# Ledger of designs, part 106: designed miniproteins, single chains, continued (3)

Each design is a single chain, and the fold is of that chain. pLDDT is the mean over its residues in the fold that is shown.

## One batch from the design tools (miniprotein)

Design m11665
Fold by ESMFold2-Fast:
Structure m11665 (fold): chain A 78 residues (1-78)
Amino acid sequence: MSNQQKGKQALMQGQIYDGMGHISKSIGMTDTAIKHYQQSIDYYTKVINDYSKDLPQSDVDMAKKGKKDSQDNLKSLT
């Protein structure tokens, strides 16, 4: 698998966990939401640190925005 494909998979995982965090937060599952936002941050960080040279700038910018949004949501829950 190419580094570009690995980077896109990491970006997708970040988005999936961010979505799961949002759903858990909306139904009052605070501890579950915290864990999902932490996983989202880890995957977006992996995109930025390990795959930024292998991905389009738009995908890297999406990971940076997603990381900030997940961090802000995590802060709101702690």
Scores: mean pLDDT 88

Design m11666
Fold by ESMFold2-Fast:
Structure m11666 (fold): chain A 72 residues (1-72)
Amino acid sequence: MEEELLKQLESILGKGKAEKLLELYKKIFEEALTKVTSENADEFNEKAAEELKKELIELGVSEEEASTIVGI
């Protein structure tokens, strides 16, 4: 999973930007483990997906590509 995601990000963004996004993904996942409850899981997931998509677009990824990566 992690290696496949990194390879896809590298093909789109280049190695440095791909590693930065992988670290952001891990940070969001760690926050989910400590802050997410059954009551707020859907809200957290939606917010996390939008945040990742926004970062991808800011790094030069198209909206279509960003949506695909976030869906992984």
Scores: mean pLDDT 69

Design m11667
Fold by ESMFold2-Fast:
Structure m11667 (fold): chain A 79 residues (1-79)
Amino acid sequence: MKEEEERIEELIKKLLELLKENPDRELTRREVAEKLGISVSELSKILKYYKEKTGENPWLKYQIELGVKQLEEAVRKVM
């Protein structure tokens, strides 16, 4: 159980890095799973684990960060 948790945490870290490195491109779950070397079903389990442990949805956080960057760019053009 503890070894599985450590593996999941490492995969979450790689997932967050992958999403951060692709801020201008919408990545599909299939592409992310392939880049991490896991199945889409395993990716779904990792996302659920992260949400239950931290209260955050990493996919929703990724979408919010993209939206914030787009809003910041829009504000920068007006100001």
Scores: mean pLDDT 69

Design m11668
Fold by ESMFold2-Fast:
Structure m11668 (fold): chain A 82 residues (1-82)
Amino acid sequence: SEVEELLARAERATDPEERLRLLREAAMRLLRVVPPELIPQAIGQLLRVIGMEIDMSFGKTPSDADLAAQLAALRELAARAA
């Protein structure tokens, strides 16, 4: 799936900005395909990624642990949407 491809690319990306861009794209795609009962969770995940991108714009780079946790959360949501 497109979401799985984006998440795989995010996992391989070494640049935090590129990883966040791919995670945001995955979260946006998930919001369009999740069943109605998962929309609040999809919105929550998108807002978390946007928050990390905002933090980076102010010089706060997310940790590798934070990025890995966000990737895992999006994979969990994608699995529940399938």
Scores: mean pLDDT 86

Design m11669
Fold by ESMFold2-Fast:
Formats: sequence, C-alpha cells, structure tokens
Structure m11669 (fold): chain A 86 residues (1-86)
Amino acid sequence: KKELEREIANLYTAAGIQLAGVQLLEEMGEISPEAAKRATELLNQAIELLDKAHEYLKQGNFEEAKRYLEQAKRLLDEASRVVDEA
C-alpha cells in the first residue's frame, strides 16, 4: 500500500511539473499551440487516471489501482513525446 501511495504521489508531482513546463514552452514560442493543447489534454487525462488509482487504493483494490497507475504512466510518457517532437 505505502509503495503504491508513494508512486501515485510521485506521478502527480511529475504531471504538475510537466504541465508547468508545457505552459512555459508555449509562452516562449518553443512549442506550437496545437502541441501544447495535446500535451495538456494527455496530462489532464493522466491526472484523472491517478485519481482513479488513488480511489481504488483507498478501497483496498490494489489490482485496479495498479492498472490505472500504469495507464497514467503511459499517458505521461505520451505527453513527454508530444513535447519532445514539437
């Protein structure tokens, strides 16, 4: 339980840092508005999945919590790729 709690917390932090980074890159003109929008959408979806992972964790459903956590990780990776390719 503690390990999953820590991992979820770490991914929330990572998502927040990435959202701030996307906004800064858009303000600097380093990334297109379309890429910024796509990355922001993916990051918001990842946060929603982290919310679901946390909810299942509170219910003691570690299998579902881990499943949503892995989905959130994939979306964070996709958002990073969108930014890197922009």
Scores: mean pLDDT 85

Design m11670
Fold by ESMFold2-Fast:
Structure m11670 (fold): chain A 90 residues (1-90)
Amino acid sequence: SLEDLAQQMLDTMLAGDKASDDKVVIHGITLSLEGIKAMEGILERKIDPSKMTPEELIEMLRKHLLAMGMSEELVEVIEKILEKRIKELS
């Protein structure tokens, strides 16, 4: 499904290509340190995972995914998955 594809792409982008324990959990969302560094490069600013708001995380990922050529429809599904995860842990 589109939701399954969105989840898989989100997991791939946030985890990176390596099976490593260099991951952080922000608002119930698992992020790889490599993924954070890639997004810092695109946004031209340092990201502090411990200070990131849910809104900043969603906006950051939206901009990154659109820059990667992902469709707006797929990005909206990813945003809804993130919002659901944040809500379930709030």
Scores: mean pLDDT 66

Design m11671
Fold by ESMFold2-Fast:
Structure m11671 (fold): chain A 90 residues (1-90)
Amino acid sequence: SPLYERVLALFPEADTDGDGKLDVYELSRFVELVLADPEIRAALKAAGIDEQKFALRLSLAMAVADTDGDGKLDKEEFEELVRIVLRPAL
């Protein structure tokens, strides 16, 4: 899905410390980057996902996706989280 690939491409830009994982702060930055992209926003709106639902679902899904329990999402956990959150748009 072009939407899925575009959203995943934001991971390196949200990963501000370059450790290959997103903490809670970097996840908030990722949400900001997603909502700042007009093409991603248009695709989410077309799928019935508003900006608040996206942010809330991503925050709630973080605890489920964090299989290591370290309070961070690695690339694999992040990709699964994005699939779950974007499912209606994919």
Scores: mean pLDDT 73

Design m11672
Fold by ESMFold2-Fast:
Structure m11672 (fold): chain A 99 residues (1-99)
Amino acid sequence: EREEELERLRRLAERVRERIDAPPEVLTAARGLFAMALELGLPEEEALRIAEEAVRRAPAASKELALVALELLREKLEEQGNEEAVEKVEELEEYLRKE
């Protein structure tokens, strides 16, 4: 399981690096956002666009980058009518805002 997860993370990191030109810490954050979007049921191309747009709006690895990405992700999930995924994103936004 660890070997499979590491290989998955490497593949996600490669996809992010192909699309986004940013420092390593920002690329790591973008990879995490891309992975989360995929887990919530977004297609790969849409998940990559959200990560790219979040980095464009908040180009530093920060709470702001995460909040921007979650806002973009929520809007896309609302367009798709995925109410369960929208609720999960709203919970994550609330947790981040409390810190």
Scores: mean pLDDT 75

Design m11673
Fold by ESMFold2-Fast:
Structure m11673 (fold): chain A 80 residues (1-80)
Amino acid sequence: MGEELVRLTRERLEGVLRAAEEAAETLPREEAIEFLRRARRLAEEDAEALESKGTPVDKEIARLAREAARRLEELLREVE
């Protein structure tokens, strides 16, 4: 069911964002920057791949991934 996939994806992305926030607070600056840049790149790549598939469920998941990438970029700006 499409809504179940969206829910699971949202939970997974929330977990990634929590891990990113903890990394920004606990890791040395250089390591935190590397972690956040990698996480943002992966979220952007996931969003692009899903947008190309074009189903309503894929578009919703892509939107969630894009929002996660935006929040990761905000964390990067605070650490840089």
Scores: mean pLDDT 80

Design m11674
Fold by ESMFold2-Fast:
Structure m11674 (fold): chain A 65 residues (1-65)
Amino acid sequence: MTGQVAAAIEAVALGLEFGVEVEIELKDGKVIITVDGSQGELIERLRELAEEFRAQGVEVEIIER
């Protein structure tokens, strides 16, 4: 059982909290989160989320554009 779906759901919920659309891709057992680089506070919270899931063995990557 993988935590990728849980990580994706939490990332989407975080984007909704900030009123920002976050692009989520599940690829090769990895969660890829793409967010606008101007969204500094959202990016920091997404990085905290990624660290929590990585500590559980779930691969999460954040891409700033």
Scores: mean pLDDT 80

Design m11675
Fold by ESMFold2-Fast:
Structure m11675 (fold): chain A 75 residues (1-75)
Amino acid sequence: MVEKAVEAARELAGEEVAERLREIAERLIAAGVPEKTAVASAAARLAAEGLISKEQAVKIMVAAGVPEEEARNAV
């Protein structure tokens, strides 16, 4: 799941955003957060920081396997 999110982030927003998504998601997983929740939280955080749009965050989450309704509610 994380790997697909990172690949989607790289394609949509570039390498720096992809690396930051991986860093945030991996830290959350290390803290005991489930992988799906970690990916959704990382993408939503990047959108909140203005590094990606809400639409890009939803696309990244969906590409990683997060259901579209859950992805839209996370942003």
Scores: mean pLDDT 86

Design m11676
Fold by ESMFold2-Fast:
Structure m11676 (fold): chain A 107 residues (1-107)
Amino acid sequence: AVAEAIAEIRALTEEALADPEAWIAEGRALAAEEGVTLSSDASYREAALARRLAEVLRRVDSPEVREAVELALARLRYWAAEQAGTGEEYLKRLAEIKGLSEEQIKA
């Protein structure tokens, strides 16, 4: 169901944020399978999360689940930008384009 899919997406996102090393390692394994080299650890973490989120979407494709996926990726990108010193600029840009809440992204 939709609620369970959104809860799964949230749990995966929290895991990727809490244990970045494990998710970076998964992303590196995925990139190696495709013969691709990514530019940063943040990119590997995003690739790993994106694959897991795509699996949820294949089971439960709805507008609410798609929104949860977009928020999950935005949160991951925000914290990567924050580490690079550009977090506030990233938030301002997203708010202007998508109307996404800063508190949802920072959570």
Scores: mean pLDDT 78

Design m11677
Fold by ESMFold2-Fast:
Structure m11677 (fold): chain A 80 residues (1-80)
Amino acid sequence: MITFVVTTPDGRVIRIEVPEDATIGELKGEIAKQLGLSEEQIKKLQVWKDGEVLDDSLKVKDLEVGDELEIGGWTVRKES
């Protein structure tokens, strides 16, 4: 399992675990599920890392521990 910590714009912090082979798209889906967002809403959100847009097909395991993503005003950090 790979762990991410999500900080919402209102300051809520949640922990999300995804499989080792999960994609950025699957990570977005898990965030949507836990925060009560629709799949349609999450599909419109771009994932940013260091000023670059990441493709939803990118594997989360290819990110480094401590990498920080920005999704729709949320900060998403890879913890493990």
Scores: mean pLDDT 80

Design m11678
Fold by ESMFold2-Fast:
Structure m11678 (fold): chain A 60 residues (1-60)
Amino acid sequence: SVLDKAEEGLEKIKDSKDPELILLGAELGVARIAVLIAERLGEPVSENVKRKVEEVLKEI
């Protein structure tokens, strides 16, 4: 799922001290929150949120 991908990406970079990876982690964290909100509301996850997760995962 998109949530699983976001969480795996965050776990991969959680201990990084690289400022660029820290920024990517922040972006991925915000996207993860958006996925959680959508799932709790029973709404489909936005395509923009899915795209953001995939874009960040390609950089890490």
Scores: mean pLDDT 83

Design m11679
Fold by ESMFold2-Fast:
Structure m11679 (fold): chain A 66 residues (1-66)
Amino acid sequence: SLVDEIVKAAEAGDVETAEKLARELVDQTPGVPESLRDDVVKAIVAHAKAKDPEGARRIAEGVLSL
C-alpha cells in the first residue's frame, strides 16, 4: 500500500521518496482540502527527516480517513 511505502521511506530517512509518495497520496485522496495538501506533504517529510515511521504512518492514515 502507499501508506506502507511512505512508512518504509520514513524509516530509512529517504526524504525524496517520502515527499514523492506523500504528494501521490494527497493527489489520490479527494477528501484533503487544497489548503492542507502542502502541510500534509511537509508533515510526512518532517517525519522522514526524523526517521520516525510511526509519525509518518499516523499522518498518512489520517489523510485516508478524510
Scores: mean pLDDT 83

Design m11680
Fold by ESMFold2-Fast:
Structure m11680 (fold): chain A 66 residues (1-66)
Amino acid sequence: MLSFETAVRAAYLAARELSLQGVPKEEAVKQAVKLALALHPDATEEEIKKIEEAAREGAEEGERER
């Protein structure tokens, strides 16, 4: 099981990669959050919000680089 910090990083990187590949930002965020929660299923509500924020940041960065 991954640590919370690793799950946050995974969400950011996954969303960024998906967005770079042309996946729409909203879909990239959803897929990245699902991945991170699968890796850290014990996430609290506060941790889920931070994972969602990381995924949104990653998707935005990927869109900018595209």
Scores: mean pLDDT 80

Design m11681
Fold by ESMFold2-Fast:
Structure m11681 (fold): chain A 61 residues (1-61)
Amino acid sequence: AEEASKFLSSQPSELVRAAQRALEENIPQSTVAREVGVSQSTVNRTIKALEEVRKAAREAI
């Protein structure tokens, strides 16, 4: 969770926002990669980091 949050804070805000939208709206990673101008690997890593942060937030009591 900590590593995922730190990774997200190091990414451009545009990428993080696009990845969040993709996760919420089930947009293909290839579409996000094209829109932001990054590789699909970067988008995939950002989405996984967002999923980890969301899961940790739900389990944090």
Scores: mean pLDDT 75

Design m11682
Fold by ESMFold2-Fast:
Structure m11682 (fold): chain A 77 residues (1-77)
Amino acid sequence: MDELIEIAKEIIKLVEEEKYEEAIELYIEYLRKQAKKAGILDEKKTKESIEKFKKEDKKELAEKLKKLAEEFLKSVE
């Protein structure tokens, strides 16, 4: 849980600094680590997620991630 709080805060900070690609990369890296821990890392699914992120406007995607991170932090206070 602490790791997710740290990641959420970092994503918000990166988006506020207009480092949209770095915010997206941090989120993708976090998801990969969690999938590996759970033993559910699917190479095909991971590739599909990356391709989807590449096709989206990085600013819009990063702003959506910031909103999700803020919502998460509000839920855990």
Scores: mean pLDDT 72

Design m11683
Fold by ESMFold2-Fast:
Structure m11683 (fold): chain A 73 residues (1-73)
Amino acid sequence: SGAAATLRVQLAALRAAPDDLELAERTGVAASILASESGDTELVQEMTELGRRGELTGEAAERLAERALKIAG
């Protein structure tokens, strides 16, 4: 069933609760999986670094998700 479909569900949940750090993390992970399938290793690295720094906010996760969906096209 598609990493893109999973990411769309997580992103919708995050948009309904943008301060939920658990949803931000799940959205970031889903975005990194889709990015890996699309060959976007830079997004995977960015997600990893944001998580390591404690900077994986809802806003950051949303940006990663939007980029992953755009590249997967």
Scores: mean pLDDT 84

Design m11684
Fold by ESMFold2-Fast:
Structure m11684 (fold): chain A 87 residues (1-87)
Amino acid sequence: DLERLEEALRRVEEAIRNKEPLHIIVQVEKPLDPESLEVARRAQELSARAREEGLDVAFSVIVTGVDGLKVEQETLDKLIAEYEAAR
């Protein structure tokens, strides 16, 4: 999930630079480790700041494993691809 969070952060930074709309959700099956949490926090802070400046940029992380809802790896790949295809 770290690699996916880093990819999401890159997408957020790119959308802000290009002034393009971006809505991205990353679903994970377990709580984030400290390294992944830091990347996610940075992406959330950048997207929040972009919204304050009038850009349509949103980033969210959903943790499903702890609360009993399970998401397969293929489902996560499809969700990310759908948001990329909307560019």
Scores: mean pLDDT 70

Design m11685
Fold by ESMFold2-Fast:
Structure m11685 (fold): chain A 98 residues (1-98)
Amino acid sequence: EEEAEEHLRLGEEYYKAGDLDKARAHYEKALELAKSAELKARAYLGLAKIAIKEGDKEKAIEYIKKAADIILTSDDAEKISEELKEEIQKLAEEIQKL
């Protein structure tokens, strides 16, 4: 989990720096190593952010749906939804502009 969280952090840093290829690699690694629904959902949201930056509306929607499915099927659905609600809403708004 610690290693997955580190990859999620690195993905976010590379995303902010505009290095989308490195950001994607780290988000994918975070998803691979993640054991919790929260971390998996956050990794999918990171991949959705990259897809939005690339103008890939279909892929962005796919990743948001995967994040939502993981959240809704988790034992902590309400808590995770509350923590990620603002981010999901912002990403949904950006997808509509594509």
Scores: mean pLDDT 82

Design m11686
Fold by ESMFold2-Fast:
Structure m11686 (fold): chain A 102 residues (1-102)
Amino acid sequence: LSDKQAKVIIEDLANGGRKEEFVAGSTSSDIPSSVVSRLVGRILRNMGVAIEKGLPLKIEVESDVLGKSNSINDELTKLSNITEIEFTLEDDVIKVKIKTKK
């Protein structure tokens, strides 16, 4: 993903792996494209593993959660507890909502 454009993919395993792809031209984003790229990459890999194990996976998190990760272990722990991820595009800004387990 470029610094001026983010490509967002979401897949819902509960609905047979339906995919929705967004390409947003962003003049500025609260979430750096590199962070979005890493998150999407991890989600896709984890979804592959979940499909093989027959586990449903949907991920949603607020951008503040991603911005506070100072270590890869902390980021992965948060990611593993995620239950839903949703991306929205508003005024060329991608907003991310990520919900975690209790």
Scores: mean pLDDT 44

Design m11687
Fold by ESMFold2-Fast:
Structure m11687 (fold): chain A 60 residues (1-60)
Amino acid sequence: GTVDFSQYTPAQAVAYLKKALEPTNLSPATARAFAVDEVQKYANPATRAAALELVEKEFP
């Protein structure tokens, strides 16, 4: 389902995405691409940058 991440902190959003994607059997690259697409929906540039750093750290 669609989740509105604008109400989440970067850490909460990335943790949620990691937990949601872990059981899906997606390749690491596909899971990372999905997480990047979701965090890029943040309107605030600083929040988006922080979320992208966490995605790079938490997804291969």
Scores: mean pLDDT 72

Design m11688
Fold by ESMFold2-Fast:
Structure m11688 (fold): chain A 66 residues (1-66)
Amino acid sequence: SMMERKQKLQKQIEKILRSDPSLSDEQIEKAIEAAKKLTEQQLSDILTKSVGDGRTLAKLILEEVE
C-alpha cells in the first residue's frame, strides 16, 4: 500500500542518517521527524538526490519541509 511504501522509505532514510558519524543525534532526530511530514514522492526524490550521503540527505529533508 502507499502507506507501507512511505514507511519503508522512512526506515531507509533513518538508517542512512544514523550511519553518518558526522551528524549529531539532534540533527538526526530533527531530520527523521521532518521526513514524516513529506510525501512518498518527495522522500523518493530526496533519497535519489542524496546519493547515500547522510549529510546531504538531512539538508534536503529540512529544506523540503520549509
Scores: mean pLDDT 83

Design m11689
Fold by ESMFold2-Fast:
Structure m11689 (fold): chain A 72 residues (1-72)
Amino acid sequence: GERILEKAREIASTLDPETAQRVLEAARELVEAWRAGDVPAFVAALNRLLDALSDEQADEFVRVISEAMERA
């Protein structure tokens, strides 16, 4: 989960404060939902996160999530 939060902070540092806050909150909810095994909450958090990002940022973030999940 830490790599996902690190990537969220990195992207957030390039965004306006309102969008940055949404990205960080969605990333936190994503990690919490994954740890809890709550698939509906995970999907909802993922959609909120991706909606806040550009296509390029979203692609990079999905890559980081996939790597973290493969190692869990």
Scores: mean pLDDT 77

Design m11690
Fold by ESMFold2-Fast:
Structure m11690 (fold): chain A 102 residues (1-102)
Amino acid sequence: MEKELALLEEIKEHLQKAEEALRKGDIEEAKRELREAKRLAEELLKTTKNPLAKVTARSVLELIDEALEALEKGDIEGALFEVGIALGLLGITISLLKKYEL
């Protein structure tokens, strides 16, 4: 549980930094933070035995890939939208894992 919470919190931190970079127009910083969040989410997906963490990792990975594709097309608003959804899902999962020790 604690190791999965630590990875989820690290993914959240990198996505928050990506959102901040996108709002500042720093696309290269945003891409770097998104790639690091993706790496951590892939690690979580491979290592977790928790079904909720596993589903969250898969969903967050898809959203990060969609955000990166949006940035390749110059769609900053689309990337922000995808990152926002990923942050929302992470927040819910972290809260559920802490409250119910799932």
Scores: mean pLDDT 88

Design m11691
Fold by ESMFold2-Fast:
Structure m11691 (fold): chain A 73 residues (1-73)
Amino acid sequence: MQEEVEKEIERLKKEAEEAKKAGDTSRYNQLQAEIKSLETALKEGEEATQAYLDEKRRIEDSRKRVEEKLKQL
C-alpha cells in the first residue's frame, strides 16, 4: 500500500539519480515518468496503486533476470 509505493518511489529515485550521474538522459526520463505514474496512482487511490505495483513487480522481475544474465556473459 502507501508504504510499498513510497519504497518503490525511493528505489526509482535512486536509479534516476544514477542515470543522471551517468549522463543517460533517456533512462533518466523513463524513470522520472515511472515515478510520476506511481505518485499519480498513490493520489488516485489504494486500489489503483496496488494494481500498478503488481504489474510493475512482474516487469521488474523479468528485467532483473535479463540484466543478471548479461552481467555473466
Scores: mean pLDDT 75

Design m11692
Fold by ESMFold2-Fast:
Structure m11692 (fold): chain A 70 residues (1-70)
Amino acid sequence: SSMEEKILKEVEEESRRMLEEGVPLADVAIEAAKRVEKKATEAGLSDDEIHDLISQVGRIVRRLAEEQRA
């Protein structure tokens, strides 16, 4: 859905900034998961949708960290 895409984009942008500021990957991953859960809950998404978004953001954060090491 458009709301899911918006949440993922916002958390990706926030995660990218944290990594650029030198925050450790493990801390960024934990913070990103918390932010996705909060935003998705506030948006009224289902537990299944929240679970899927948490899985997706973990993958996004890992990719961003790999891109910064290159």
Scores: mean pLDDT 86

Design m11693
Fold by ESMFold2-Fast:
Structure m11693 (fold): chain A 76 residues (1-76)
Amino acid sequence: MEAIERLVEAVRRGDADGARRAAREAGASEGDIQALVDAIDALRKVANDPTASSEELKAALERLRAALAATLASAA
């Protein structure tokens, strides 16, 4: 339970290293962990890009939600 709570908090903060560590402790697959880290980094880049559209930001958020869901499923 605590590892999953740390994972969600790390994702909310945009902490890729914290998310990777918490997901690994929760027993998620390495592939799902890498996809989650990549999604966090992608969202951070879009959020810091002054030319990014709201559609690009929405796509990055949807990618992050999908990666988080897959990571939580593999952590079972």
Scores: mean pLDDT 82

Design m11694
Fold by ESMFold2-Fast:
Structure m11694 (fold): chain A 69 residues (1-69)
Amino acid sequence: MGEERLRREIEEFLSLPEEEQERRQKEYRELAENSEGTEGHFYLALANARKIPAMKEAGREAARKLAAE
């Protein structure tokens, strides 16, 4: 699984409290360093999700919609 798995994990990650996001970001960085190929790229994308404004906004929007229902 590629883009769909990554999108789902990013949405879940960015819907966590700020403190937990910092903790998970560190774990994803370590996983990216210790992984290769597509798994390494997957964890690197997760680790950098907070740095990408578009992904950060998408995650916040998804969290708002979930909270409204």
Scores: mean pLDDT 69

Design m11695
Fold by ESMFold2-Fast:
Structure m11695 (fold): chain A 86 residues (1-86)
Amino acid sequence: DIKKRMVEIYELELEAVAAKKKPSAEEVERARALIEKLAEEEYELLVKEGADEKEVLAALEARRKGIEEGLKAEEVEELYKKLLEE
């Protein structure tokens, strides 16, 4: 279930960014709605491009591992812009 794992990874990224940036509850709610759309769009693109499932799962695991190890400042800023600012 690639789409479900993608949503899960985006939620973990949002949680990591929120811990550092401390957005309002309203901003977090908007970000959660955006995560669903981003995951659907990304999944649809992967299906259209014929992406290898193993490569997609490996990329998602790498993202999860990066969150656990601590996001770099540049990664936090990019995710903040993507999920909370725009």
Scores: mean pLDDT 79

Design m11696
Fold by ESMFold2-Fast:
Structure m11696 (fold): chain A 75 residues (1-75)
Amino acid sequence: MAGEELKRRVRELLDKAREYAENGDLGKATQLLQEAIRLVREGYERGILSPAEYQELMKEILEVGVFMGRKAKEL
């Protein structure tokens, strides 16, 4: 279903963002995080994601953003 596919894609982007951030590529990590945010917002606006799913994915996005900020300070 479209909602499950969207959640899988978002989580795939977040996993890749973490990987690039760990490798010091914060530019690529930021691009992937922005794409994840875009997909989550669009999915919620189109009714593909429930309010609970939107909150869950936004928490995961915030956790990745915090991780990236920590990695930026280590460079």
Scores: mean pLDDT 85

Design m11697
Fold by ESMFold2-Fast:
Structure m11697 (fold): chain A 93 residues (1-93)
Amino acid sequence: MDPKELEAQIKLGMVRLLIGVAKLLKSKGIDPTALLERALDLAEEVLDQYPQFAAEVLDQLQDIRDLVLTLPQPDPALLARIDAAIARAQALL
């Protein structure tokens, strides 16, 4: 694996970890929005730098979106960012 592919896989691994921690925080009644925003930032960076990982990023963006929708007060701006990123990932497939 070249160093750029390794960097993409590390970033994707960090997104998965942030989603997992966000699910844990939600289960304890703690707002995970800040972690979900960080996960989205990393997923968007992978799309920008490594469009060949669009399929994996799309799966992660859908997980982030589903989790945001389960929050008591979903942030409309965050949902709009996620939907834009999903559309971009789909366009790369």
Scores: mean pLDDT 87

Design m11698
Fold by ESMFold2-Fast:
Structure m11698 (fold): chain A 94 residues (1-94)
Amino acid sequence: SIEDKERLAVALYTLLSEAIAAVQAGEDRAAVEARFRARLAEYAKWALSRGVPEELVRAMVALAEEALAALDPTDPAHVQALLARFARELRELL
């Protein structure tokens, strides 16, 4: 459903925002990334169980993983641009 696709997009955006905040607060990056990937996998399972197309779930997961990999948490301009790009790319998939 459209609502479940939108819920997945919001969940992934929130997950990335929380990961950035955790790293900026001084949490170990490897630990934050492990927690991020675990939650990402749980959101993917949820979305598939709700009937969100597998191709769309894979695309959204890939965007989230790419955003995390590109993250430089010490550059505020980079963080703002990364979050804006991620939000835009998620919206383009809906």
Scores: mean pLDDT 90

Design m11699
Fold by ESMFold2-Fast:
Structure m11699 (fold): chain A 87 residues (1-87)
Amino acid sequence: DELDEKIRKLAAELVENESAELYKEIAELLIEKAKKTKDKEEQARLLAQSIIYAERALELGNEEAKKILEEAKKLLKELGLEDIVTR
């Protein structure tokens, strides 16, 4: 999957060059993947990962990540599976 390859590439770049922008981009792509996923547990895991990356981007000063964080949290709550990803 091209989306999975793009996420993997950005994650590798993040290891070499940590940046708020890369965290934000990965968070956005994880939300896109979650929206395409039909398995609710996998969707919840992807959204939980997006939240982690978006929070890190926001901590590093990327204010645009706040909207991504809010979207991921909203989608996770709408699934009703928030408790599954915390276990």
Scores: mean pLDDT 81

Design m11700
Fold by ESMFold2-Fast:
Structure m11700 (fold): chain A 61 residues (1-61)
Amino acid sequence: EELFERLAEFYGIPVETVKKIFEFFKKNPNPSDEEIDRIAEELGVPREVVYRIWNHYKSLL
């Protein structure tokens, strides 16, 4: 969707990576810092980017 495309371009990551991060937070509403670090490492994105996308996800709730 348009939101995922915008976030992907803004953070310089693939659209599929943004979708995976959103799916992670949908399944894990209150993840630990360790869980966030793990997904950031698995997807090859900075931890800060994962937290920023989490804030975008929370704005949709």
Scores: mean pLDDT 82

